# Ledger of designs, part 74: designed miniproteins, single chains, continued (5)

Each design is a single chain, and the fold is of that chain. pLDDT is the mean over its residues in the fold that is shown.

## One batch from the design tools (miniprotein)

Design m18554
Fold by ESMFold2-Fast:
Structure m18554 (fold): chain A 75 residues (1-75)
Amino acid sequence: DLVEEIKAMKEEERKALADEAYKKGDFDLIVAMAIALKPDMLQAAKDLNLQDALDNFDSSFEEGLKKYEERIAKE
């Protein structure tokens, strides 16, 4: 399970994987990383009491997910 493997990775490993995915244009891997890391990103924003960032994060994530679904539907 790719998402679970990403969650188990160290920060350095995640950074290397992200860099490789962006260079290869592996959009599926980029989305899997976003899904795996979303809870950690939301928790960090909450801990910093950044309500504006929390509201904007959810909106941006939903927009990205919609674009991904539209891309797959075209194929």
Scores: mean pLDDT 64

Design m18555
Fold by ESMFold2-Fast:
Structure m18555 (fold): chain A 71 residues (1-71)
Amino acid sequence: ASEAEEAEAKALVEARIAARLSPRQQRVAELMAEGKTLEEIAEELGLSMATVRRHARAVLEVVAEAAAAFA
């Protein structure tokens, strides 16, 4: 019960996050959620590590704001 409620809340947070992100940032967020490292994301998307880190930081900021709203 608790785990299912957490999964549903997480899905809503993820949907809200996706709506706030650019298509590139959404792809980075998806790969991060899959447990990919920044190096793997950079290789898969053909981006520099600096670009991936910048997108990942933007994603994490949006995630932190969304998580704070549910705290």
Scores: mean pLDDT 74

Design m18556
Fold by ESMFold2-Fast:
Structure m18556 (fold): chain A 55 residues (1-55)
Amino acid sequence: SNKEKAQQLRDDSKKHIDRIRQQLEDQGKLTPELQQQFDDALSQIDTWAKQLEQE
């Protein structure tokens, strides 16, 4: 179903972004600007997931 696909998109995206964030943090490369970009990306993905749920 589209709801299942939307949830999978959210879960997969969060997992991948969290992994990248952790790797950058461990390397001391996670800047506030990068954190904002990740937050913006997750917000955009949530918007797309909500749109998918309506189809």
Scores: mean pLDDT 84

Design m18557
Fold by ESMFold2-Fast:
Structure m18557 (fold): chain A 67 residues (1-67)
Amino acid sequence: SAEEVKRELEKLIREAVALQKAGKLTDDIIAEIEKRIKELVAELQKEGVSLEEIERYLARVAAEAAR
């Protein structure tokens, strides 16, 4: 479901920020995270979520995680 995919995407972004704060964010880990984000975004689009809604959601989650 779109709700489940959104939860996984938010969790992934928050975990990425935690890894950055811990000094464990390597280029290889960044590449794997980017790949997984692209997969989850594609899944949201298949569930009928518009690209504009996805972009707004990602911006909000990233801003919240950066605090």
Scores: mean pLDDT 82

Design m18558
Fold by ESMFold2-Fast:
Structure m18558 (fold): chain A 62 residues (1-62)
Amino acid sequence: SAAAEEAARRKAEADRLQQRLRMLQISIENMNLLSKIYPLTPVQKKFLALLQAEIDRLKKLG
């Protein structure tokens, strides 16, 4: 049925969203680990802020 097909598409979209969130969270964790070894550059700090903004955006969608 169309309802079952739509539900399957929504589930696939949610699964992709969760995978993207997981990858972004790993990137932030890696940057935080890096910061314990040496100070982050301004470019790296800007990138970290962009990663956090993307996570916040995606969380509003899920």
Scores: mean pLDDT 84

Design m18559
Fold by ESMFold2-Fast:
Structure m18559 (fold): chain A 72 residues (1-72)
Amino acid sequence: SKHLRNMKRIMEDMRVAFTQMSDQYRQKSQEYLQQGNFDLAEKYQSFADSFQKGAAASQERVKELEQQIAAA
């Protein structure tokens, strides 16, 4: 159905956005690590990990929606 395809597209867009944010926060964590700011490095690594989990959840939802679309 059209609404399942629209939902899949939204989840794909969210996966991409979360992956990009994870990469950006990971880069920021490395910059703070290089500066010797371990507290901020750990904080930004935690943010990167959280967005990576969000990307994984969105990817799993895309997979579920693909199965629903294929079954229709």
Scores: mean pLDDT 88

Design m18560
Fold by ESMFold2-Fast:
Structure m18560 (fold): chain A 56 residues (1-56)
Amino acid sequence: PVEVVEVDDIEAALEELVAQGWTEMQPIYEKDGKLYAVLVKADGREIAIVVLVQPL
């Protein structure tokens, strides 16, 4: 199953994950005021990262 992780900075989280061997499956996209990114690791694990653009 895809692991979903809320982060404060999507760019920093992407840099850390790519350094750990994760690969972006799609460009960062916006939905319902949130930024999303999805990554996959060589072992087949998937992770979804989400951040609120304006958390209030």
Scores: mean pLDDT 73

Design m18561
Fold by ESMFold2-Fast:
Structure m18561 (fold): chain A 95 residues (1-95)
Amino acid sequence: SKREELIKKIRELIREILKLLGKEVPEDASLKELIKAMLRAVAEEALKQNPDLPEEEVEKAIEEVAEQVVKQTEDLEKLEQIVEVLEKLLEELKK
C-alpha cells in the first residue's frame, strides 16, 4: 500500500511538472510513459544545442533511462527519494 501511494504521488508530481513545461500527456499514461515524456522535454534542449545528434540514439537513451527508473520503483527507499527530488524540482519551476 505504501509503494502504491508513493507511485501515485510520483505520477501526480511528473504530471504537474509537465504541465508547467507546457507538455500534454494522456490521463491514462503509465509511469514509464510519464518518465519518458519528462526525459523528452529535457532532451529537446540538448537537441537544440547539438543538431547533429542522431534522434534515434536519443530515443534509445530515453527508453533505457526510463526502464532503469521504473526498476528503481521496486525499492521503497528509492521511491521516497524520487518523490523528494521531484518535489524540489517542482518548487524550483514555480519560482
Scores: mean pLDDT 78

Design m18562
Fold by ESMFold2-Fast:
Structure m18562 (fold): chain A 71 residues (1-71)
Amino acid sequence: MELKLAEPETELEREIKEALLRMWASVLDIMAKNKGLEEAVEEAREMAERSTDPELKARLEEKAKELEEKL
């Protein structure tokens, strides 16, 4: 179930989160090619657990699911 998260309207924070997600996506892609999709999925899941930011965590979990589906 979706909980309402207080997020500022500042473009600064929005771009920071988006840039981080894109960077992690590319890192995970490289890891998948070098070590394999299974390890990339595991890494993505661990990142989601450690992010602590509820929105970022949810998006990382979704990314891990997409990678797992590609397996």
Scores: mean pLDDT 70

Design m18563
Fold by ESMFold2-Fast:
Structure m18563 (fold): chain A 68 residues (1-68)
Amino acid sequence: MERIERLVEELAELLKMSEEQVKRLREEIENSEQSEEEKVEGLEKALEAVRRGREAGVGEERLASLLD
């Protein structure tokens, strides 16, 4: 849980997510049948994609779509 929570916080900070969006993301992660390691890998991959997207000048709305 601690690693997942930290990654969610980093994504929220980078994407300027609202409290409601963060809550929805947490609920999706909790309801997922994936292992904790799979959830961590998914979040780390999403975080890396967001960071690279920002460096490439991709808008926040486009980056948020990666979480869908």
Scores: mean pLDDT 72

Design m18564
Fold by ESMFold2-Fast:
Structure m18564 (fold): chain A 80 residues (1-80)
Amino acid sequence: ALSEEEKEAHYKAGLAYEKAAKLHEQRFEATGNPEDLFEAADAYEKAAEHYQKAGNKDKALDAANEAGVKALKAAVVKVT
């Protein structure tokens, strides 16, 4: 099992990646570039992994769901 200090570090990393994902989403709103949404999806996936390691399953599931939604939207935008 991870130490409490390691879990806290992972939780903070998850928050940082989630913030990065939201910045990529805001960039997409300005650019319309599907690559910005793919970058948001990658950041949400990393947030989900860190939240999972932190033991926060609810935040991990939410982040994983956001990653899937952003990746799907990016794929649709790219082919349209």
Scores: mean pLDDT 88

Design m18565
Fold by ESMFold2-Fast:
Structure m18565 (fold): chain A 73 residues (1-73)
Amino acid sequence: LEERLKELEEKIAELRKENPEGVKKAGEIMRANNAPEVTIEDHVKALEEAGLKELAELLREGVEVAEEIERQR
């Protein structure tokens, strides 16, 4: 699980480097929503809206793997 999480984090970092404009747009979308608490679901939706669907999927999977690691403790 830890190895899978590292693999996902590396892929996420790579896609973010390849799409700096998309990452900036996702950040602007999240700020515009001005929610009192920003959830992981809100981050995923902002990335999808910015056109970063693959990054959004990897982020969701990474959260699931991180939660699984926490349960194994």
Scores: mean pLDDT 73

Design m18566
Fold by ESMFold2-Fast:
Structure m18566 (fold): chain A 79 residues (1-79)
Amino acid sequence: TNEAMKLIEEAIKTLLDGRKTADELKDDPEKAIKAVEEYTKKALELADKAEGYHGTLGKLMKDAIEQEGKDLIDELRKQ
C-alpha cells in the first residue's frame, strides 16, 4: 500500500513537471508535445511499478496518466 502510494505520487509529480515543461515550450508546439510524451512515458513506468504492489490502483493510475497525456497533446496541437 505505502509503496504503491509513493509511486503514484511520483507519477503525478512527473505529469505536473511535464505540464510545466510544455507550458515553458508553448512557442514550439512540436517540442512541447515531445516533452509531454517523454513525461507521460516516465509516469506510466512508475504506475506500472505501482500495479505490481496494488493491481487496481496501479491500473487506474495508468489509465488516468494515459488519458491526461492524450488530452494535453490534443490541447497543444490545437494551439
Scores: mean pLDDT 82

Design m18567
Fold by ESMFold2-Fast:
Structure m18567 (fold): chain A 100 residues (1-100)
Amino acid sequence: SEEDLELASRTARAMYAGSLVGKAAEAGVKPEEIQRLLEEAGVDPETVKRVKEAIEAGNYLEAAIIAMGGLLVLTDQPGGWERVDALAEKLRELAEKAKA
């Protein structure tokens, strides 16, 4: 059950942060800003590229799902949880500012 609880926690973090990628993009945050934040968090370059392409196409749900996958991988790395949580906070702040 420890492994199940860890996977559930990792999945919840990745889903939350990934959903904020989609919401920030939909709110009008620039694709380049989202790219930079994902790169700083340590998301792999191919996943970052696919997220940016989805945002530029207006496919915000697709961008969120792709980001969730990359962020779930990041949560399995040392310090990954802290980086995902920090990314989520930054994305939330940017989305709120873009709505204003």
Scores: mean pLDDT 88

Design m18568
Fold by ESMFold2-Fast:
Structure m18568 (fold): chain A 80 residues (1-80)
Amino acid sequence: SKEEAIEYVKSIPNFDLYGLIGTKLRIIGYRLTAELVPEVRDRALILAEALELALEGKVEEAVKLIEEGFEKIERGEKVE
């Protein structure tokens, strides 16, 4: 869910090495999902970019991307 995704990105700054590796694997998984499953492409790309921002320490930007992006998808709007 949107709330679970937000909680996950907020926790990234406190991750150990295995948590950071897991996050990088999730990014790869979301990008592959976007290529293979068009129905969830926009959601997958938002999550991949949000995780990348959080790994760079841009947690507030990651949270905002998830909140705004998921709201646009719910309204049927295309997210860049």
Scores: mean pLDDT 81

Design m18569
Fold by ESMFold2-Fast:
Structure m18569 (fold): chain A 93 residues (1-93)
Amino acid sequence: GEAQEKAAEAARAALEAGLAAIKAGGKKGLAAGIAAALSGAGGIFMAEVLGKAEEAAKSALSGGLAAIASGSEEAKELGERAIELAREALELA
């Protein structure tokens, strides 16, 4: 459904944000990036395999927040996108 598609999109954005944070480097970027990437990957699984749109969106929201905390500009932009998409998915769920 639309909620599951939006939750999956949010989770992919969180995964991309996490990878951008890892690419930026440093201890803070690596730790935050790993957390965001794991939340994004888990969200994709929840949405696409388990059909759990609300849980997937919450995972993506957590990942987006972690990516923003990394301090990378690219990770911040992708993390903000993940949060907005997760918010939309939660409103549809």
Scores: mean pLDDT 86

Design m18570
Fold by ESMFold2-Fast:
Structure m18570 (fold): chain A 78 residues (1-78)
Amino acid sequence: APPSGAELDKLSDEERRAVLLAYARSLGLSDADAEALVDAYLTVRKAERAGRRPSAEDFRRFVALMDRALALGAARAA
């Protein structure tokens, strides 16, 4: 199961990165795609925790990478 935002918010930045990378790799993402997805997610979440809207660019990057990860996960489930 994907890690929840609440569980991730309890962790240090390094621990959050490690958990998210492990999950992204479990979906079959390459190391480069896993790193890119995790970086995009953490950027969006840092803005949200600060009470700020994430930038449109960072949010679009995150959505695009997440859509790819979910499609890969669905293909593996089939």
Scores: mean pLDDT 72

Design m18571
Fold by ESMFold2-Fast:
Structure m18571 (fold): chain A 94 residues (1-94)
Amino acid sequence: MDAKIVEELYEALKNKDEEKIEELKKTPAGSLAYSLLEDLPENYEEIIEEIEEKIKAAEKILENSEKFSEEQIKRAKELLEFYKKLKEILKEKK
């Protein structure tokens, strides 16, 4: 998942660019981020807790990088940046 897609979605939502939002929603990262942003008032605390758990899991892989493959490390970095950006956006929306 690409952290840039989360930033692009945030800017599109901020600018009310409906065409760009629909395009980003076609991506796995954009679709996931959009669904979480839309459901904020009802499930905010649960979503934040899930994101924080995913961040901690990715950080553990990076702290023990010698035990993991280069592909696993790369994926952990991508997921960590994605969830950190998503959490930042969610906190800005609250």
Scores: mean pLDDT 75

Design m18572
Fold by ESMFold2-Fast:
Structure m18572 (fold): chain A 85 residues (1-85)
Amino acid sequence: SSSQLQQAVSDLDDAIKKVKEGDTEGAIQSASDAVGHVIASGVPKEVQEQVRKLVLQGVSKAMNGDNEGAIESFQKAKDLVQSQL
């Protein structure tokens, strides 16, 4: 549903904001919530898998202190989700 995809976009914006604020744990939680909303939206499996991959890349980068790389990965995930609206 468009409602689930809009929540996923909001969750990814929150994840990016939290990375910028140095809240790595909060960013990981928001990014995980975004994946849940994408799955619940009913978009094609290939889109779900690509969002999951981009989110996992962003999480890994955030955990390693690569804030710029994490933001880039979460932004790519957000762009993909927005393309489905």
Scores: mean pLDDT 90

Design m18573
Fold by ESMFold2-Fast:
Structure m18573 (fold): chain A 100 residues (1-100)
Amino acid sequence: EEIEKLIAEVERLKATLDAVERGEKQLSPEELLSMAYRILEAAYKAIEKGDFETAKKLLDEGIEMVERALRLAKERGWPQSYIDELERILETLKKLKEEI
């Protein structure tokens, strides 16, 4: 149940990112950064629940999504502070995946 909710949350965020990449939706730098933080929070919660198989899947999806968000931020020429924070979130997700 709790794990199913985390999967659903990440899938909703992925759908949002897919819509942004298709030009069907626009996100501000703040909204994209908020999305990356929500992905990180979902990964932490999955690890806390002890379902490491699901946590690894969510981390793989989260890593891909944050990498895509970084590409969008760089393509749009967003301020370096947002790019740096997205890179920090990406590195945190990668480290979490190595630890579980």
Scores: mean pLDDT 82

Design m18574
Fold by ESMFold2-Fast:
Structure m18574 (fold): chain A 73 residues (1-73)
Amino acid sequence: SMEEKKERLARLISAVLTLAVSRAIKQQVLQRNDPSLQPLLQQADADIAQSEKVLAELGGPKVLDELLKEIVK
């Protein structure tokens, strides 16, 4: 159904956004070389791992592209 496609799309978008934001945070923390930011780096690593797991379970970026094409038709 359209509702199931929207729910799957919402989960994929959430995972993609969390992954992108967490990767950006990790890059910035590593560039600053500040030991006080280690808890932020640990949280970013955890969020990256969880988001990658969700994306793998939902079929990855290809499924996101396919769902977007179906919903915007």
Scores: mean pLDDT 80

Design m18575
Fold by ESMFold2-Fast:
Structure m18575 (fold): chain A 68 residues (1-68)
Amino acid sequence: MSKELFDILLDRIIEEALKRLGAKSPKDVSYEDLKKAAEEVIRERFPNMSEEDAKLFAEYIAKRALEK
């Protein structure tokens, strides 16, 4: 688990979630909408991940996007 590869993966998921929401920036969407879109992207890319883990990962991604 490389920190650089992890950051790239997070950015990729954020970009895909924003694209699904039709938004240009995390600032243009609510935390709840971004979290939901990120969860859908995660579940599509990682079908073997549990629902609980996917939700936690989506929350982490949404928080990181809004803080950065």
Scores: mean pLDDT 78

Design m18576
Fold by ESMFold2-Fast:
Structure m18576 (fold): chain A 90 residues (1-90)
Amino acid sequence: SMEKQRQLDLDIVIAMVYMMGTVLGLPEKEVEALINLARYLMEKGVEVSNINKVIQLLAKGDYEGAIELISEELGISKSTARKILDEIKK
């Protein structure tokens, strides 16, 4: 079913975030924030490949690149995308 596929896709993204967090030495709180963002974007219908790009940009500290991609994928303003990222980091 499509729902089972979405669940599998989310599990793969979460596994990728943990792997990347280990490789880059990210703090636990930052890994949790990236997982929460991945869940949010998946729920909004963003494709896994674009979720992975957003997470990679944030893990590298390219917050402006991540904001731009989130804005484009969700069809929202960059200001709104920034607010979403700021809220998820809490």
Scores: mean pLDDT 82

Design m18577
Fold by ESMFold2-Fast:
Structure m18577 (fold): chain A 64 residues (1-64)
Amino acid sequence: MLSTEAQQLVNRAGRAIEEGNVEEATRLIQELVERGHFDAARALARLQERVTGDGRPLELVERA
């Protein structure tokens, strides 16, 4: 479903979320939005909110 480049961004964002790196995860989620991968970005933003309690990435995705 995703290109190799998009899949790499998803994998990197997932690792950043697991590591608690909110800044890196938010940046990668925003890059997915900019590339038009809204479903992947939204799923990752929800995961980040659930894991870290930070809703900022989800707000960015919903604003787009």
Scores: mean pLDDT 76

Design m18578
Fold by ESMFold2-Fast:
Structure m18578 (fold): chain A 69 residues (1-69)
Amino acid sequence: SERIRALAARFFTPEELRALLALPEGTDLRTADLPERVKKRFALFAAELGLPVDGVLDAAKRAALREAL
């Protein structure tokens, strides 16, 4: 979806997207070795897509990030 790609590009660099996608499904980003800005933008990205804002990199959020690459 062009909308998902545009949203991801607004919140993340390509390098940040690759770093997020390198993490296993179910990773709690609050405990991950990532910059705080990436963690905050992940919450905003989930909210914009109507997905749970729980800090967890679930299958739906991973699929959306993957579509953006």
Scores: mean pLDDT 84

Design m18579
Fold by ESMFold2-Fast:
Structure m18579 (fold): chain A 99 residues (1-99)
Amino acid sequence: MKKVAIAGVRITLDEPITPEQAEALRKAALEAAKSVPGVIDAFARADPETGTITLGVIADSPESAREAARKAVDAAIEQAKKYGLKVKSVTITITEVEL
């Protein structure tokens, strides 16, 4: 039986953002997550109207899932700072699943 860990990440900015800013933040978060060894798959979406970036990660361990989530958050915050944007909230959830 194969066990995997799923990380859910939600980053909310304090204001709406442009579609270009949303794509830059989404791409930065996704590429950072995918750079972590043990990540099996990842997806990221951004909603410009709410200033929200959502990331899902599937990894071979909770440690890899957590590291991917942290790197994605750090990358998104760094990109947001380049635009002068402030982060309102960050939520990270790790769930272990048997497939």
Scores: mean pLDDT 86

Design m18580
Fold by ESMFold2-Fast:
Order: structure tokens, then sequence, then C-alpha cells
Structure m18580 (fold): chain A 118 residues (1-118)
């Protein structure tokens, strides 16, 4: 059986690696509060949302790295490569904003669940 304590330690380790300091802080605070939750159903719901935020944060970082590469091509590439890179950058920026919105929504859902159990 996966120990609840071991699962929280792994979530805390992964959360500590998040580049967004505000998201990192919110997740670490949520994990600390989760240690006090006795309701197994609420624990599972919060853990699933925390894992989803971690997955979305990894996707967000990958998009940020792709955008940085595209910005380099835009600055130093030829005109044809610049036009294609600008279109791709705009598409990735729109995807990034959708991921950021989903992360914010999940954090608010976690806060709501934690408040009901305090």
Amino acid sequence: ESSFEKELEELERQASLIADEEVKKELLEAIEKLKKIKNKKIRKQIIEKLKEILDLSDKLLALELKIAVLETIIRHGDKELQEEAEKERKKLEEEMEKLKKKIRELIEEIKRLLKEEQ
C-alpha cells in the first residue's frame, strides 16, 4: 500500500520544483493543510487536483521553452522562418494562457475543499 505520508512527500518534492513561485507557494500550502485532513474522499480529490496542477505546470514550462526558441528564431532567422515562428509563437501563447487559467481554477477548487474541512 502506498503510504499517504510517502505520497505527500513526493507531491511536496515535485511542487518544490515548480518555476512559478506563486503556484509553488499555493501548492506547498495546500500540501501542508492536506496533512491535517482526515476525510479520505476529500484527500483523494485534493491529491488528484494537485497532480493535475503538476502535470499542467510541466506542460507550461515546455511551452515557455518552445516560445523562447521561437523568439530566438524571430530575432535571428530569415524572413520566411520569422513568419512561421511568429504564427507558432502566437498559437503557443494562447495555449499557455489556457493552461494558466486551468491551474488557477484548480487552485481555487483545492482552497474550497480545504476550507470545508477546517
Scores: mean pLDDT 85

Design m18581
Fold by ESMFold2-Fast:
Structure m18581 (fold): chain A 91 residues (1-91)
Amino acid sequence: SADKELEEFAKLAEEKRWDAKVSEAVAKEAEKTAEAGLATLKARGAPQEVLDKAEELVEFAKKMKGMTIKEFLEKYKELLEKIREAIEAAK
């Protein structure tokens, strides 16, 4: 899952002493992934509550460049969990 991938990324960054700021390249990939997820949810007829949470993740991804890996990971996990909860509540 994206959550586990981000945790693995953070661990690798710490081991390599790359625990500084999220690069523009990483931010662009996260934005692309979040936008693809939103598009998939829209195509599958997800409820507006789920779409709203997915859009929050897209907006966060656009703003995350220059955040520390720690700040990025914490906020991304929070937003991803909100999407999961909205999907679970809808079914």
Scores: mean pLDDT 73

Design m18582
Fold by ESMFold2-Fast:
Structure m18582 (fold): chain A 57 residues (1-57)
Amino acid sequence: SREKALLAANNIARSDLPEDVKIDLLMELAGLSREEAREAIEAFNKDPEMQKLADER
């Protein structure tokens, strides 16, 4: 589901891993395509709400 993909994306985006590694993890763990993984990371970086959920510097 979209909600499950967003939660997985949020958890991965919270990590200090390089963006390419985050994309690969999103594809593997959340079942996203490479384009969807990129969009999820961009959405996380763009939305203050998603960044607040991370609450990590």
Scores: mean pLDDT 67

Design m18583
Fold by ESMFold2-Fast:
Structure m18583 (fold): chain A 79 residues (1-79)
Amino acid sequence: SHEERAEAIARAAVHGAVDRFRRGEKEVTLVVEVPDRETAEALAEAIRRLAAEAGLRVESVTISEANGKAIVTVTLVPA
């Protein structure tokens, strides 16, 4: 279920990034708050895979923890 949740979030986030690139942005930073580190790690992996499939390059990925939640920050650029 954590992986299914992460996959759904990743698909929405990458789709949104593709739309932002289509609108003329040169770099898209995604910041996603998730309930735990396990979901964050699954989300980062799903974003890497889906971004590559969408023809995007992952510039950076960071996972941080704050206030009992995990924050995934991903910077994407066109490949």
Scores: mean pLDDT 87

Design m18584
Fold by ESMFold2-Fast:
Structure m18584 (fold): chain A 86 residues (1-86)
Amino acid sequence: SREELREKAIEKLKKVVEGAAEAVKRGDEPALQAARRELIELGFSEEEAEAIIEAVKKGDIEKAYELVEERVKKMSEEELKKILEA
C-alpha cells in the first residue's frame, strides 16, 4: 500500500538524518555534505535538504524528522519506491 511504502521511506530517511547528526557531532563536513546530496538524490529539493541539514546542525532532530515526514506525505508512489530501491 502507499501508506506502507511511506512508512518504510520515512524509516530509511530517518537513518540518513541520524547519519547526518553523527557527522555533525564528529565535525565530519564531507559526511554531512554526502547526506545533503543523498537527500536531493532521493527526491528532496535543495531548499528542503538545506532545511533538514540546518535542523540537524542545531541539534533539532525532531524538526528534521518533521520535515522528512512533510515531504514524504507529498511524494508519489513512484518517488517512494525510488527511495526504497536506493
Scores: mean pLDDT 86

Design m18585
Fold by ESMFold2-Fast:
Structure m18585 (fold): chain A 88 residues (1-88)
Amino acid sequence: EELPAEEEIEEDMATLSDEESRELAREAYEAVKSGDEEKKKEVEERILRYILEKVYKLPKEKVEELLEKRKAGADPDELAEEVEKIRK
């Protein structure tokens, strides 16, 4: 199995990460624009998962816990405090 040049891989990975975040932003905008509450919830879940997993680098277990709390109707403020505790 061949490994491409490390510099090229790093550039591709950065581009893919930006594309992924932009895709989530587009989906969020479209969900809000449509007014579909179910779509809004789905996109909110995807965005939250992306932020917790990719931006904050939280372990999958903690990401799942926070997503379950959000689905159960936890306050956004409480979730923000939980993220800060894990991050710090």
Scores: mean pLDDT 66

Design m18586
Fold by ESMFold2-Fast:
Structure m18586 (fold): chain A 59 residues (1-59)
Amino acid sequence: MLERVVEAVKRAVEQMTAAGRPPSLEETKTMLKTVAARAGLTLSDEEATELARRILEEI
């Protein structure tokens, strides 16, 4: 379930980057928290920050 959230946000980040508008760490955290909430998951700020950093490092 968490892997699905990360995959969805990673695809969004890739699309934004391809469009010349790479998201910030804060924007990526917000996307992670929003997608996780839709899946019935609550991410702590620390968890969201770590996941956002991993996604942005893969760009």
Scores: mean pLDDT 81

Design m18587
Fold by ESMFold2-Fast:
Structure m18587 (fold): chain A 59 residues (1-59)
Amino acid sequence: RSEEVYERVKRAAEGAKSDAEISQAGAEVFRGETAATPEERERLKQAVVRAVSEVLEKR
């Protein structure tokens, strides 16, 4: 499931031209996700942060 969120962030950021747009794409994907437990929510947050960081590094 966190892998699915990671892929969504990567796809959402694919057309982004700036750091701000990449960060916004990650934030919007995370906003749309629901987690049943705090532990699951933290894993989803980590997946979003990882995807955003990788896209920013690639540029």
Scores: mean pLDDT 73

Design m18588
Fold by ESMFold2-Fast:
Structure m18588 (fold): chain A 71 residues (1-71)
Amino acid sequence: IDEQEVLEAMVRMAVAVAVLMVKRAPTRETLEEARRFVEKALERARKNGLSEERLERLRREAERRLEEAYA
């Protein structure tokens, strides 16, 4: 398995957790906490060598999924 794929999978797991947080408590405060949770996961992935292109793609996917969960 490519290390980039492992880092992406770890970020996607964090996004899935964040989405569940928002779905269970769909408040503005929970949405902001979920966004911070995802940003921490992205920063860990960046420090471990995930490419900027993949980071930006994952950030965009996370924001879309979080907004969908909140709506």
Scores: mean pLDDT 85

Design m18589
Fold by ESMFold2-Fast:
Structure m18589 (fold): chain A 90 residues (1-90)
Amino acid sequence: GNDAEARRLLEEARNLLEQLKQETDPERKRQLAERAVELIFKALELATRRELIEEALELAMELLSLTDDKEIILRAIGAVLRAIGKLLDL
Protein backbone atom coordinates (compact mmCIF):
# COMPACT_ATOMS: atom_id res chain seq x y z
CA GLY A 1 0.00 0.00 0.00
CA ASN A 2 0.97 3.66 -0.36
CA ASP A 3 1.45 4.15 3.42
CA ALA A 4 3.91 1.23 3.62
CA GLU A 5 6.05 2.83 0.88
CA ALA A 6 5.74 6.27 2.55
CA ARG A 7 7.04 4.75 5.81
CA ARG A 8 10.08 3.25 4.02
CA LEU A 9 10.85 6.58 2.31
CA LEU A 10 10.60 8.47 5.63
CA GLU A 11 12.93 5.92 7.30
CA GLU A 12 15.47 6.47 4.48
CA ALA A 13 15.07 10.27 4.81
CA ARG A 14 15.61 10.05 8.61
CA ASN A 15 18.82 8.05 8.05
CA LEU A 16 20.05 10.67 5.54
CA LEU A 17 19.38 13.48 8.06
CA GLU A 18 21.38 11.57 10.72
CA GLN A 19 24.26 11.29 8.22
CA LEU A 20 23.88 15.01 7.43
CA LYS A 21 24.32 15.88 11.15
CA GLN A 22 27.72 14.05 11.16
CA GLU A 23 28.93 15.26 7.73
CA THR A 24 31.61 17.97 7.44
CA ASP A 25 32.13 18.07 3.65
CA PRO A 26 29.96 20.86 2.08
CA GLU A 27 29.34 18.97 -1.20
CA ARG A 28 28.30 15.76 0.60
CA LYS A 29 26.04 17.82 2.94
CA ARG A 30 24.32 19.29 -0.13
CA GLN A 31 23.85 15.83 -1.71
CA LEU A 32 22.43 14.34 1.52
CA ALA A 33 20.05 17.30 2.04
CA GLU A 34 18.91 17.19 -1.62
CA ARG A 35 18.16 13.45 -1.41
CA ALA A 36 16.37 13.84 1.94
CA VAL A 37 13.99 16.54 0.63
CA GLU A 38 13.21 14.41 -2.48
CA LEU A 39 12.27 11.43 -0.26
CA ILE A 40 10.15 13.62 2.06
CA PHE A 41 8.15 14.96 -0.93
CA LYS A 42 7.65 11.42 -2.34
CA ALA A 43 6.49 10.20 1.08
CA LEU A 44 4.02 13.12 1.34
CA GLU A 45 2.51 12.20 -2.07
CA LEU A 46 1.96 8.59 -0.86
CA ALA A 47 1.03 9.12 2.81
CA THR A 48 -2.65 8.94 3.82
CA ARG A 49 -2.19 8.46 7.60
CA ARG A 50 -1.79 11.37 10.05
CA GLU A 51 1.26 9.73 11.72
CA LEU A 52 3.22 9.57 8.43
CA ILE A 53 2.28 13.13 7.38
CA GLU A 54 3.37 14.36 10.85
CA GLU A 55 6.68 12.45 10.52
CA ALA A 56 7.26 14.07 7.10
CA LEU A 57 6.54 17.51 8.61
CA GLU A 58 9.01 16.87 11.47
CA LEU A 59 11.74 15.70 9.04
CA ALA A 60 11.20 18.72 6.73
CA MET A 61 11.46 21.08 9.73
CA GLU A 62 14.62 19.30 10.93
CA LEU A 63 16.13 19.62 7.43
CA LEU A 64 15.53 23.41 7.59
CA SER A 65 17.76 23.55 10.72
CA LEU A 66 20.54 21.47 9.05
CA THR A 67 21.01 23.24 5.67
CA ASP A 68 22.08 26.71 4.51
CA ASP A 69 21.43 25.97 0.81
CA LYS A 70 18.78 28.43 -0.42
CA GLU A 71 17.26 26.05 -3.00
CA ILE A 72 16.99 23.19 -0.48
CA ILE A 73 15.51 25.61 2.12
CA LEU A 74 12.80 26.66 -0.37
CA ARG A 75 12.01 23.00 -1.19
CA ALA A 76 11.89 22.08 2.52
CA ILE A 77 9.49 25.00 3.17
CA GLY A 78 7.37 23.61 0.30
CA ALA A 79 7.32 20.21 2.03
CA VAL A 80 6.28 21.82 5.36
CA LEU A 81 3.40 23.66 3.66
CA ARG A 82 2.31 20.50 1.79
CA ALA A 83 2.31 18.50 5.05
CA ILE A 84 0.27 21.18 6.88
CA GLY A 85 -2.23 21.25 3.99
CA LYS A 86 -2.62 17.45 4.09
CA LEU A 87 -3.12 17.49 7.89
CA LEU A 88 -5.85 20.15 7.59
CA ASP A 89 -7.65 17.96 4.99
CA LEU A 90 -7.76 14.91 7.34
Scores: mean pLDDT 89

